Designed miniproteins, single chains, continued (5). Designs and how they scored, part 61

Each design is a single chain, and the fold is of that chain. pLDDT is the mean over its residues in the fold that is shown.

## One batch from the design tools (miniprotein)

Design m18245
Fold by ESMFold2-Fast:
Structure m18245 (fold): chain A 84 residues (1-84)
Amino acid sequence: NAKEIAKKYVDKAIEAAKNGDEETALRYLSLAVASYLLGKEVPERSTDLEEQITLALATMYVALLAREHGSVLKAAEEVKKKIE
């Protein structure tokens, strides 16, 4: 279930954000969004063009969301609401 995979990545992102590891949090959030959008697990080093493009767009989206909300943790909580 892609929703369960995305939720797992979001939970990891929230944990990383709470520990002050914003880079790891943004990475897991990007994987969560990309996996949710494609309906499958997206690996960090995909060779599939659709997965690469989706991950790039997801990375831009979560970075903008973190900027808009002023924190990576708030962005992660917002993504969790959309996935749930």
Scores: mean pLDDT 85

Design m18246
Fold by ESMFold2-Fast:
Structure m18246 (fold): chain A 68 residues (1-68)
Amino acid sequence: GGVAALEEALAFLNSFPGVTARRVGDTTIVATSTLSVEKQIGIALRLIGDFPSLSVSISGNTITVSVL
């Protein structure tokens, strides 16, 4: 389900050095990164592929993941 996918995505994001991810409410994760743009894009593409029930967006150094 979406909540289980969200918890797995949270653990996945926090597995990367330089990424700090946290829950914001019941449906959203916000991850802040010190990584390059290329590495952030790579992480977002992995999230889109591995978690198709989640929405992923990038703004600056922030990746936002939400339940669809």
Scores: mean pLDDT 81

Design m18247
Fold by ESMFold2-Fast:
Structure m18247 (fold): chain A 71 residues (1-71)
Amino acid sequence: MKLTPEQKAALKRAADIVRDTAEKARASGDTELAEMHERVADILEKAANNEPLTPSEEKFVRAVLEALGVA
């Protein structure tokens, strides 16, 4: 997946927000919600760092970029 610097910055910011949400969910005892958000943050961080993505992860990242208005 080829990403612009703007897209990478947006994904990194999104990952940071999602990870903060996961920490809050875990602190409140919502382990399932925390684990889901942790998985999402991991995928976004991999994309921002140019790490290899599966086809399903790449599709998910593209959807996130569209939602953020930077696709």
Scores: mean pLDDT 84

Design m18248
Fold by ESMFold2-Fast:
Structure m18248 (fold): chain A 56 residues (1-56)
Amino acid sequence: MEEVREVAREIGEELRRIGDALDEGLREARKLKKEKGLSSEEMRKLALEIAKEKLE
């Protein structure tokens, strides 16, 4: 067993968690963009903010 494999596993776990949070944030932001007529810039900001909250 190598230390680098354990680190890679941990990184993989974090990437999956981040990916899930980003997917949820983007999904919610797209919904709000459609409902409120947000710009693509506002949608991206909102998606990142929601993703940050999910990662807490």
Scores: mean pLDDT 77

Design m18249
Fold by ESMFold2-Fast:
Structure m18249 (fold): chain A 70 residues (1-70)
Amino acid sequence: SEVRERLEELAERAREVARTGTPEEAREAIRELMDTASEEIQRGSDLEAAQEALGEATRILREVEEREAS
């Protein structure tokens, strides 16, 4: 699915930015992933891919927040 491929690319970027960038940059990448996934849910395209992307975004965000709380 084209939707799945795009969401996987955004998730990979979010993971990389969370690892190598600032918390602010990581939040921007996560926001882009979440916004794209939410938009795809609204369109009813690939609901499984969109739900998986939201789960991944939540996981990455939690990791960023845990690092910032240290």
Scores: mean pLDDT 83

Design m18250
Fold by ESMFold2-Fast:
Structure m18250 (fold): chain A 79 residues (1-79)
Amino acid sequence: STEEAFELVKEGEKLFEEGKYEEAIKLYDKALELDPENDEVNLRAYGGKARALLALGKYEEAFEYQEKYLEILLKLNKK
């Protein structure tokens, strides 16, 4: 559900702040699976995953999720 997806994103963001980047990514991935069409969930999960991948030195994968993040951000800025 959308509510479960948002809780997973919040838990992932907390894990990221604790330096648990790999665990954060797992929660972001679960959030994306639960509500794949929710732009707000996708924005936060893609952004968080990109940042966590960057922190882990996985630059190519980080770039892929940064692009997905920017695509959603641009979509949300269009009426």
Scores: mean pLDDT 85

Design m18251
Fold by ESMFold2-Fast:
Structure m18251 (fold): chain A 64 residues (1-64)
Amino acid sequence: SELAALHEELRALYAELAAKYGTTISANAAGEHSEKATALASEINRASRPLADRMDAAREREAA
């Protein structure tokens, strides 16, 4: 379904952003590492918003 495809896109987006910011985003939240963790969270929130909106729209279409 469209919703399942959008879920897959969301997982891919999370993986891509985590790779972009590295795998050390949560081990030691001090200085640079804390900044990277904050930047990753902010970018996930921004980048996932349009996809979340598309998922909401897909759910409404499937419910209609």
Scores: mean pLDDT 67

Design m18252
Fold by ESMFold2-Fast:
Structure m18252 (fold): chain A 65 residues (1-65)
Amino acid sequence: MEAELRREEGEALARMTAAIGKIAGDSDEEIIERLDALVAQLAKTDPEAAAGAAAAREEIREELE
């Protein structure tokens, strides 16, 4: 359950980051750059959250294409 919770947290952070980018009028590329930065930051301290954020980033990338 702990790893699942951390992945869900990473996923939620990625989704929130993408939503903020869309509201700000960021391009698809700028949104993906924000998500890549989030994944890199999370990977330093929480690899499970980073995995969740990376999975959500990939889904968001597919939605934007």
Scores: mean pLDDT 81

Design m18253
Fold by ESMFold2-Fast:
Structure m18253 (fold): chain A 65 residues (1-65)
Amino acid sequence: MEEVKKYEEEIKKDPNNYKAWFNLGKALFKEGRLDEAREYYLKALELKPDNEEVWENLQKVLRAM
């Protein structure tokens, strides 16, 4: 949970930081929290829709669901 808490704090300081949303999604994916990981990847894409790495990770979580 250390990584999740770190990225949650980054989001509180700057909610437009797409990297913090993306990193939170990756941390939740590692924990098997697939629905939450998907939600946060989608949030990162709202902020940065052309980011290929976020799209790739979203595809991975959708395949795991």
Scores: mean pLDDT 81

Design m18254
Fold by ESMFold2-Fast:
Order: sequence, then structure tokens, then C-alpha cells
Structure m18254 (fold): chain A 56 residues (1-56)
Amino acid sequence: GPFAEAARRLGVSVSQVRGIATLAEQMGEEVAIAYAQRNAGLSAEEAREAIRIARS
């Protein structure tokens, strides 16, 4: 599924992708990006990629 695809491409867990996608829906993309940078070690661009793939 899209969460597993994002996780594989970015080298993070499916749970991390799910958390990022949930935060983007509930609190907006900026909050999700900040979370991903601090907790998953992703860049802002990688965080946006995770959100895009997870929502496909």
C-alpha cells in the first residue's frame, strides 16, 4: 500500500509514515514536516514526498 511504498523509498518505518500523514491531515503540512525532521530524520522535501505517496 502507499504507506509501505513511502516507508521503503525514504528508509523509515510504516508507523512513521502513518504518523506524518495523520499530522498533515489534522494539523497541516508544516507541523507534519517539522515532526518528520525531528523524529524520522527526513528533510522537508522527503517529508513532503512521504505525504504525497501516502495520500496516493
Scores: mean pLDDT 82

Design m18255
Fold by ESMFold2-Fast:
Structure m18255 (fold): chain A 66 residues (1-66)
Amino acid sequence: SSSFSTLTPEGIKEFGAEELLRLIRRGVGDGDVLAALRTALAQTKKSDLPHDKELGKILEEILAKE
């Protein structure tokens, strides 16, 4: 079982763009991490995420390419 304390909607709001990108890269190697990240992102409003254009595009790609 994976700990998802940092992969929650609340935890995601505290992350900067670089930290979220690192989680995404880890998810590429760990499907459980990627699944938890997608779930948390689906429950998080974009206005609550770090305001970064490149990160936003990558997050949309992760949610869309499932």
Scores: mean pLDDT 63

Design m18256
Fold by ESMFold2-Fast:
Structure m18256 (fold): chain A 79 residues (1-79)
Amino acid sequence: SMEEWEALFKSFDTDGDGKVPARPFLRFFFKAKGLSPSEEQLEAAVAAFDTDGDGTLDRAEFEALVRTLETDPSALGIA
């Protein structure tokens, strides 16, 4: 649920700034969903959801990611 992922988001938000490091968070998120992303697939996912290009995910980018993967877990080509 969104509530589970919000708790995870907060656990990665060590600075309390409302942002999490994109690559480590996405790696954990996908593995928690039972997906096994390659490093290249993680880079593609970061590029797709890190709209600011700063290497972090904010709350809006995180919500877009959760919505995408709840609708179609294979949307990012991750098996």
Scores: mean pLDDT 71

Design m18257
Fold by ESMFold2-Fast:
Structure m18257 (fold): chain A 80 residues (1-80)
Amino acid sequence: SVLSQVEEALLGLGFQLIEENPSTGFKHFVKGNTEVFLNGNTVTIISSDIDEINQIKTILENLGFQLKEQTSNYLKLVLD
């Protein structure tokens, strides 16, 4: 699935899965100061590392996710 591709990409970038709820599809990944939350069709990225944010954003957009919200340290993308 697209979500499995997101997980594989994050793991390939050195992220670690630290929290999971299989019944909801919730997953929380961490690498350094970067956090990524998967919740249903929504991906949230929190980081102070602009290069890391842009790398993950590009991967998600290539998988069909659309940017819905953005600040300097926060991105929310949704798979429609």
Scores: mean pLDDT 88

Design m18258
Fold by ESMFold2-Fast:
Structure m18258 (fold): chain A 94 residues (1-94)
Amino acid sequence: MLSDEEITAATGEIMRAVGLLLMKKGKYEEAAELFRRAAELYREAGSKLAADALTNLGVALAKLGKLEEAKKAYEEALRIDPENEEARENLEKL
C-alpha cells in the first residue's frame, strides 16, 4: 500500500531520474530545476534521498559555473545526511 509520503517520494525519484538523463544531454539548467524539485518532494516525504537530490543539484550548478550555489547545495546535503560520500567528495573538489 502506498502512503501519500511514498507517492511524494516516488514522484521525486522520477524527477531525479529525468534530471540525470538531462545531465547526460548537457542540459544542466533543466536538470538543476528537476533536482531542486526532487529535493523538495523528498523533504516533504521525510526521505534522506533529499541529500542525494541536493548532491545532484550541486553537480548541475557546478557544471553551470555557479560554484557558490553548488557549495550551498552540497553543504545542505551533508546537513541532511552527514555520511553522503558523493556530496563530501564534490564539496572537496570545489
Scores: mean pLDDT 88

Design m18259
Fold by ESMFold2-Fast:
Structure m18259 (fold): chain A 68 residues (1-68)
Amino acid sequence: SALSEKLNKEILEAYKNKDFEKVKEIALKMAEERLKSKPGGNREEIEKKIEEEVKKLKELYENNIELK
């Protein structure tokens, strides 16, 4: 809980600063912590999905689409 809260704050700060590389780093770290607590996911698939989601989020931002 405390770790998740810290990581959520860090990812929001990175997003606010438009640092999508850091957003990706924090998202991967969150996924690694989740895998420690709930093993069952393919790590490679999770990493790939995070990279794709961060890329999509960056593209939406650069295209001036309003993110809610």
Scores: mean pLDDT 70

Design m18260
Fold by ESMFold2-Fast:
Structure m18260 (fold): chain A 65 residues (1-65)
Amino acid sequence: EIKELIKKAEEILEKYLEAVQNKDKEKEKEYAKKLQEIREELMELNTEEAYNKLNEFSKKLSQLE
């Protein structure tokens, strides 16, 4: 279900941000890969909720760079 997928994506994003803050290069790479995979999965969904969540992720990630 979309709601569970969004929740999982949020959890992965949080883990990724934590790894970045902790300078944990290995975990950063691991969660970056998982984030990319889950974002691709969300893109495959044809729903407004998934699109809005992807936009939110993009905004948060762009603030890091």
Scores: mean pLDDT 77

Design m18261
Fold by ESMFold2-Fast:
Structure m18261 (fold): chain A 84 residues (1-84)
Amino acid sequence: SLAEEARRLAEEALRLANEALASPDPEEGLRLGREAARLGLEAARLAAEAGDRELLLRGIGAALAGIGAAIEAALRGGLPLSEA
């Protein structure tokens, strides 16, 4: 179902965001953070289509965590913020 897919994507997004924050490599952290943001937003989209408010908030939260991780990685590596 859309809700099951949204849940899987939100869980994966949060996992990637945590890996991004743990990465000592700024380029890897940026890549993982961006992927987390993408998956979190996709989870939110599917949750919205399913009418599941709880999953929608989880997807948004995971996306924001990914964005934050990407920004932190970019700042650590002296990379452009436009990459986040």
Scores: mean pLDDT 88

Design m18262
Fold by ESMFold2-Fast:
Structure m18262 (fold): chain A 83 residues (1-83)
Amino acid sequence: VKEILEALEEAIKKTEELIKEGKIKEETGQAMIDRLEEAKKRIEEDPSKAAALAVGTALYILGLGLDSGEVEEAREIALTAVR
């Protein structure tokens, strides 16, 4: 579970960096960060859901990237979250 929480935290940091570099829209990046933070909180409340929440969050991030046209950036964040 600790490794999954660390992966989600690294995904948040990656998203913050991409926003700072102007490579992802702040609105889209913030939505991704909010979902990653929600997943961390839910995993801390129920560690048995860690794998399912990490995968579900990655899919959500990919969907946001597809909708915003930021597919490659979303892919990087999603892969970081499930690593």
Scores: mean pLDDT 83

Design m18264
Fold by ESMFold2-Fast:
Structure m18264 (fold): chain A 78 residues (1-78)
Amino acid sequence: SQTEGLFALRMAEEYVRMAEEALKAGDYEKAIEYAEKAIEYAQKAQENTSDPAVIARAEELKKRAEEIKKEAEEKLKE
């Protein structure tokens, strides 16, 4: 449903924000967890919508979350 898709998109945006905050705080494990949640919600947004704008935004959020996850993983390795 469109309502579920929009809710999932908002959750993806919120988890990207939380992942960024965790990364800035040096909490790399939380940054990875939040980034993974952002990817999950971005996927759910795409599954629950046919709106091209929502699909495109979810792809942007997924890519951003993947970048945060990679940076946090690299920081965690030293």
Scores: mean pLDDT 88

Design m18265
Fold by ESMFold2-Fast:
Structure m18265 (fold): chain A 62 residues (1-62)
Amino acid sequence: EKQAEEDRLLEEHSRRLAEATIAGLRHNGLTPPPLDELVARIREALRRDRELTGHRVSDITN
């Protein structure tokens, strides 16, 4: 129940952050990594941070 909600927010935030990162890199003339790789990396980082701090994804992104 609550875990499913957190996982959904984690996925949504990871995707949004990855898209923003890619847009920023392209705007600065840099070549971004593949979207799926960046999403996976961000998702793993957010999961690790949540595990260490106990914060929700929605609490740590702004």
Scores: mean pLDDT 72

Design m18266
Fold by ESMFold2-Fast:
Structure m18266 (fold): chain A 98 residues (1-98)
Amino acid sequence: MKPDFKEIEATLYLMNGILADRYGDYETAIKYYEKAIELAPDSELAAWAYINLGRAYLKKGEKEKAIEYFQKAMDIARRLGNEDLLKEAEKVLEEAKK
């Protein structure tokens, strides 16, 4: 397959979002995750970005928004047939519903 420059750029945004989240900068993390999703929609990367986006919203106390993003990650994982990604999204969704 030829290299996908949008996928590479999306990966960099996802990684920077994770770094911002680790430092407690949830606003910056959210913006980076949204950029990753825009560049690589409906991909495994987008599903991981949705999981991280949901986690960031949980840390901000926005539980309903977090659940919505975890559901989007599950929908992508099911379409892609990615069992590991689906299990991770189901786990974080179940934890968020508590």
Scores: mean pLDDT 85

Design m18267
Fold by ESMFold2-Fast:
Structure m18267 (fold): chain A 75 residues (1-75)
Amino acid sequence: SEAEEGIARAAEAVRRGTEEDPERTAEVLERDAEIAAEVDPEAAELLREAARAAREGRAEEAAELAREAARRALA
């Protein structure tokens, strides 16, 4: 489905971004968290955790947290 493809694409972008430029990827996730905070505070917390994982170079964890945030947005 389009939603599943969107979630997979977002997670892949975070995983790849964390490997290529962890600090930039964390900044993008922190910005997304600020936007999400007005609609879904729990999704914002997942994005902040993803940003922390990205900054630490934990690509798989960052991708999984971003996937959970995206899944919440599309539920």
Scores: mean pLDDT 85

Design m18268
Fold by ESMFold2-Fast:
Structure m18268 (fold): chain A 60 residues (1-60)
Amino acid sequence: MLKLAEAKEDMVAKDGTVIKKGDLLLILEENSDGTAKALSASSKKIVEVDLSKIELLEEY
């Protein structure tokens, strides 16, 4: 299912993309290691984020 999430804190993705607290993320794929591939609404890039640093808002 697609999930909408919000960044709980400022972070930098592995590719150097800055994600600020409150940025919206569309979760595309959850990994078994506790990370996820997400589309950042602010940067319009696919980024890899730590699931512990995001808040899930909605599941579709």
Scores: mean pLDDT 77

Design m18269
Fold by ESMFold2-Fast:
Structure m18269 (fold): chain A 75 residues (1-75)
Amino acid sequence: TEFIKEMTKRTIDSMIANGKISPELGKELKEKIDKAKSVQEVIDALREAKKSLNEEGQKLIDALIKSIEALVEAL
C-alpha cells in the first residue's frame, strides 16, 4: 500500500509539473491518497478526481489506475 501511494503521488507531481492537473486539485488528491487505508481507496480517489479533469487528464488517470491494478495483480 505505501509503495502504491508513493508511486501515485509521484505521478500526480509529474502531472502538475506538465500542466495536466491543477496544483490545487493535485494537492487535494495527494491528501486523499495519503489518507487512503487500502489500494482500493487510492483507486477510488483517482476515479473521483477524474471527474474534475479535462480529456487529457482523464486519460492519464485511467492509465495510472490500470498500472496500479496490474501491479496489485502481480503482487
Scores: mean pLDDT 79

Design m18270
Fold by ESMFold2-Fast:
Structure m18270 (fold): chain A 97 residues (1-97)
Amino acid sequence: MSIEEVLAADRPGSIAAVAELAREMKRLVEEMKENGLTKEQEQKLNSLMVALQLLAALSGDEELIELAKRAAKALDAKDYDALIEELDRIVEAAEAA
């Protein structure tokens, strides 16, 4: 069984994983806004963003891919309010799929 067959069979699970990852990232961003930015939290958030973009791409959902790109831009700009808004949109889009 190929990785492509596994991903095709578990497409709903991949979308659910995107939603769960976006929720975890939102919690981390809200904690960072309240308690201040640490180097460890910044590194974790960057790693989670890479995972989010990869999972969105693997899902093949064009809306999730575009929302993940916007979330990545907000993170790069250190606009945590915009990042939270884009993460909420990712959760809503994934739950609607």
Scores: mean pLDDT 76

Design m18271
Fold by ESMFold2-Fast:
Structure m18271 (fold): chain A 74 residues (1-74)
Amino acid sequence: GATKDITKKVIIELEHDESVDELTINELESEIIATVYRLAPQGETVKIKFTGIKSNEELREQAEKVIAEIKERA
């Protein structure tokens, strides 16, 4: 093959209240992982931590900020 993929490590730590919807969590985790897989350098470990999330809106806001930071570094 022309390019050999190097394993990327993504660690997402999420602390949230019951008011946060599982579908929203799954959607945003998938978008973060996909963004890291596409744009982060090969062989890097990306660690993302969300704590004290009390709503879907708060989780979306924090996730969008993280995604924007990953895109800016690419």
Scores: mean pLDDT 74

Design m18272
Fold by ESMFold2-Fast:
Structure m18272 (fold): chain A 69 residues (1-69)
Amino acid sequence: MTPEEAARLVAETDNIAVKVGVILLIVGLIEDGKVEEAIAMAQAIIEQSKDPEVRKLAETALKAAEEAK
């Protein structure tokens, strides 16, 4: 999944499980050492999402990814 695809899924879906799944995928990328992909995905979600709860969660994931470097 690309950062653009992740941002689109979070912005366009009404399914909370899909939104949570995308955030968990970012956490999985951090655990797998794919920190640059995690950062790119979190940033794309922050830029595309208008939901303040989703933005806050993505910002937390971004901070965790940057600290993992």
Scores: mean pLDDT 73

Design m18273
Fold by ESMFold2-Fast:
Structure m18273 (fold): chain A 70 residues (1-70)
Amino acid sequence: MRLSPEEQEELARAVSEATGMPLEEVRRIIEESEGDARRIAQRVSLALSDDPEKNAIAAAVIAARIAAAE
């Protein structure tokens, strides 16, 4: 699913706030993923692969935002 620019910004803030990842890093991951929610989830998971707790939090936040989109 391709997120709108507004949904991408909301997702970036939510992931950054939940995991402590810098907002600009999350925005870069979203841009590299072309706004595709599945690609964003995969890339964030890879970025947090050394922190299982933050990885799980990020996955939950992304899933919730995808479910809330539209």
Scores: mean pLDDT 80

Design m18274
Fold by ESMFold2-Fast:
Structure m18274 (fold): chain A 68 residues (1-68)
Amino acid sequence: DIDESMQRMRDAVEITSLREQAEKAYEEGDYKKAAELYQKAAELAESRGDLKLAQELREKAKEAEKKA
């Protein structure tokens, strides 16, 4: 319960960090890195039950993979 709440808070921070890193990699033309980071962020979002955010992040990962 408390452990789960703390884990979800940690996951939220990690998702934000991964998303920002992925966006930066995408802007730098490192599409393979961007796809990997978006995929990782999407998996964390899904584990939290944020299906909408996970879908958006998977879409970004797919677009990065197409450019890689």
Scores: mean pLDDT 80

Design m18275
Fold by ESMFold2-Fast:
Structure m18275 (fold): chain A 57 residues (1-57)
Amino acid sequence: EKEINKEIAKVKFDYYKKLNEDMKGKTPEEAVKLKQSYNEKLKTDIEEVKKRIEQRK
């Protein structure tokens, strides 16, 4: 439980940090597309972390 939350928090932190850096100098349209791409990958990575830990119980 707590282990999953820590891994998810780290994944979110890394993604938001990269997104923030990548958004510098972007147009609003480019920023929206970047945000969507990062959110999709983040969602997939979080689901993978959850499944890996939960399915091994």
Scores: mean pLDDT 75

Design m18276
Fold by ESMFold2-Fast:
Structure m18276 (fold): chain A 99 residues (1-99)
Amino acid sequence: MSPEEREAEGRRDVEAARELLREAEELLRRAEELLRAGGDLAEARALVDRARTLIIAAKLHAAAADFFGLTEEAKRLLEEARELQKRADRLEAELEARE
């Protein structure tokens, strides 16, 4: 594989990971708003579960970007994914406490 082909593949994975992390953050924001408003706990759980799935997918794309040589971009994406994972874990614990 040429260096140009490797960079192109890695760039696609970086873009995919960024989009997935943006969607996950929005879902977590909506779940937080539902909890603050005393809204539907089942809807909030569904949003957190979907966000977790997107975070896992983003981590896989970040790992692929690292494989293609975009190590610094991949490292930043993995750090962002870990922070969103911690946020999801806190929301899940709060949802369990409200049962």
Scores: mean pLDDT 88

Design m18277
Fold by ESMFold2-Fast:
Structure m18277 (fold): chain A 76 residues (1-76)
Amino acid sequence: SPFDELLAFLKEVNAPEEILRKAEEARRAYEEGDTERALRLLEELFKLYQKEVASKLSDEQKQAFLGLMVAVAREL
């Protein structure tokens, strides 16, 4: 699923624990049918990514992340 791919990517780039937890919580909310909660958690994740992770990534990795976020959002 796009959520599993997002989680795998975040682990590969050594994202902070807080970001990993938000991704896992968003996945659980989606699996429970709570689309609004999943979307809020993804928005919070994106803000943390911009602040703490984006500056450490290559342009190719940034494009991969954006593609995964779009894929996840389309599942919601």
Scores: mean pLDDT 87

Design m18278
Fold by ESMFold2-Fast:
Structure m18278 (fold): chain A 58 residues (1-58)
Amino acid sequence: AEEEARKYLELAEEDRKKAEELRKKAEETGDRELLLKAIGLEIRAIGLEIEAELLLEK
């Protein structure tokens, strides 16, 4: 459970990092598609964090 939770947290961290990079690029370029991709990655990261918490409860 802890090993799997760690993997989900690592994936969430990668998604957060990618989302931050995409947000910065979207702000600089005004690219709406990049902004939407960043938001999508942020949502996925939240889901992965919730899944990790559920795994750690056991």
Scores: mean pLDDT 82

Design m18279
Fold by ESMFold2-Fast:
Structure m18279 (fold): chain A 58 residues (1-58)
Amino acid sequence: MSLEEAVKKAEEAYREALENTEDEKKKKLLEEELEALKRMARAIARLEGLPEEEIERI
């Protein structure tokens, strides 16, 4: 599984959680977690030498 595929699956899971959450504080935490995950995935992609155009898709 590619990093891009893993991130897309995570985004889908977080989107579903956000749509089913009425608590504004929990929504903020979920959004922060997703952004942290994406930052980590981009950092790993750069370390692995992926092209910048592929990193930008994350």
Scores: mean pLDDT 79

Design m18280
Fold by ESMFold2-Fast:
Structure m18280 (fold): chain A 62 residues (1-62)
Amino acid sequence: MKLSEEQAKKLLEKYLEIANLPKPSEEMLPLIIKEVQENVEKAIELLKYLGLSDEEIKKLLS
C-alpha cells in the first residue's frame, strides 16, 4: 500500500499522540514522513501494537 505524504503525516501524528512523544524537528519531519511512506506495513503494525483497531487505522487513511 502506498501512502500520500498527508496520509503518512496522519499516521505519524497519531503515533506521536499515543506514544506521548514530542513533535519531530522541522528538518527531521520530511525524513520521518518518507520513512513511514516506505515502511507502511511496519507503521500500521506499530499502531496496532499501541492499541489502534483496523477500523481506526482505516479512518486515519481516508
Scores: mean pLDDT 78

Design m18281
Fold by ESMFold2-Fast:
Structure m18281 (fold): chain A 62 residues (1-62)
Amino acid sequence: MEEKRREAERHWEEAERLLARGDLVGAARHLVKAVRAYREAGDEERAEKLQEEFALRAEALA
């Protein structure tokens, strides 16, 4: 489970980096991987929070 959480964290870091560059498509791909990894780790609440945070950041960039 811990490895899946680390995997999710790395994907989220990459998604944040891509969001900072305005690459919404690339960021969304990494968000999907991060959310999947958190769900596989049993961390449904963290997965939901990441989706919410991404949506707010993406909206601010549009």
Scores: mean pLDDT 81

Design m18282
Fold by ESMFold2-Fast:
Structure m18282 (fold): chain A 61 residues (1-61)
Amino acid sequence: SARARALLEEAERLFAEGRYEEAGKLAQMSAVLGLSDGDEETAARAAALGREARRKLEEQA
């Protein structure tokens, strides 16, 4: 879906900037919307980014 992809793109930008908490939140929103829309590819990519954002936050703790 266009909305899920837009959220994923913003999450990827935030992740690149080191804004992992915000990136994780937008990635989670993208994953939920992607699943609701049947956009499994976007949902899977968003879920993977969310896991990486969480991993980065745990490294900073």
Scores: mean pLDDT 86

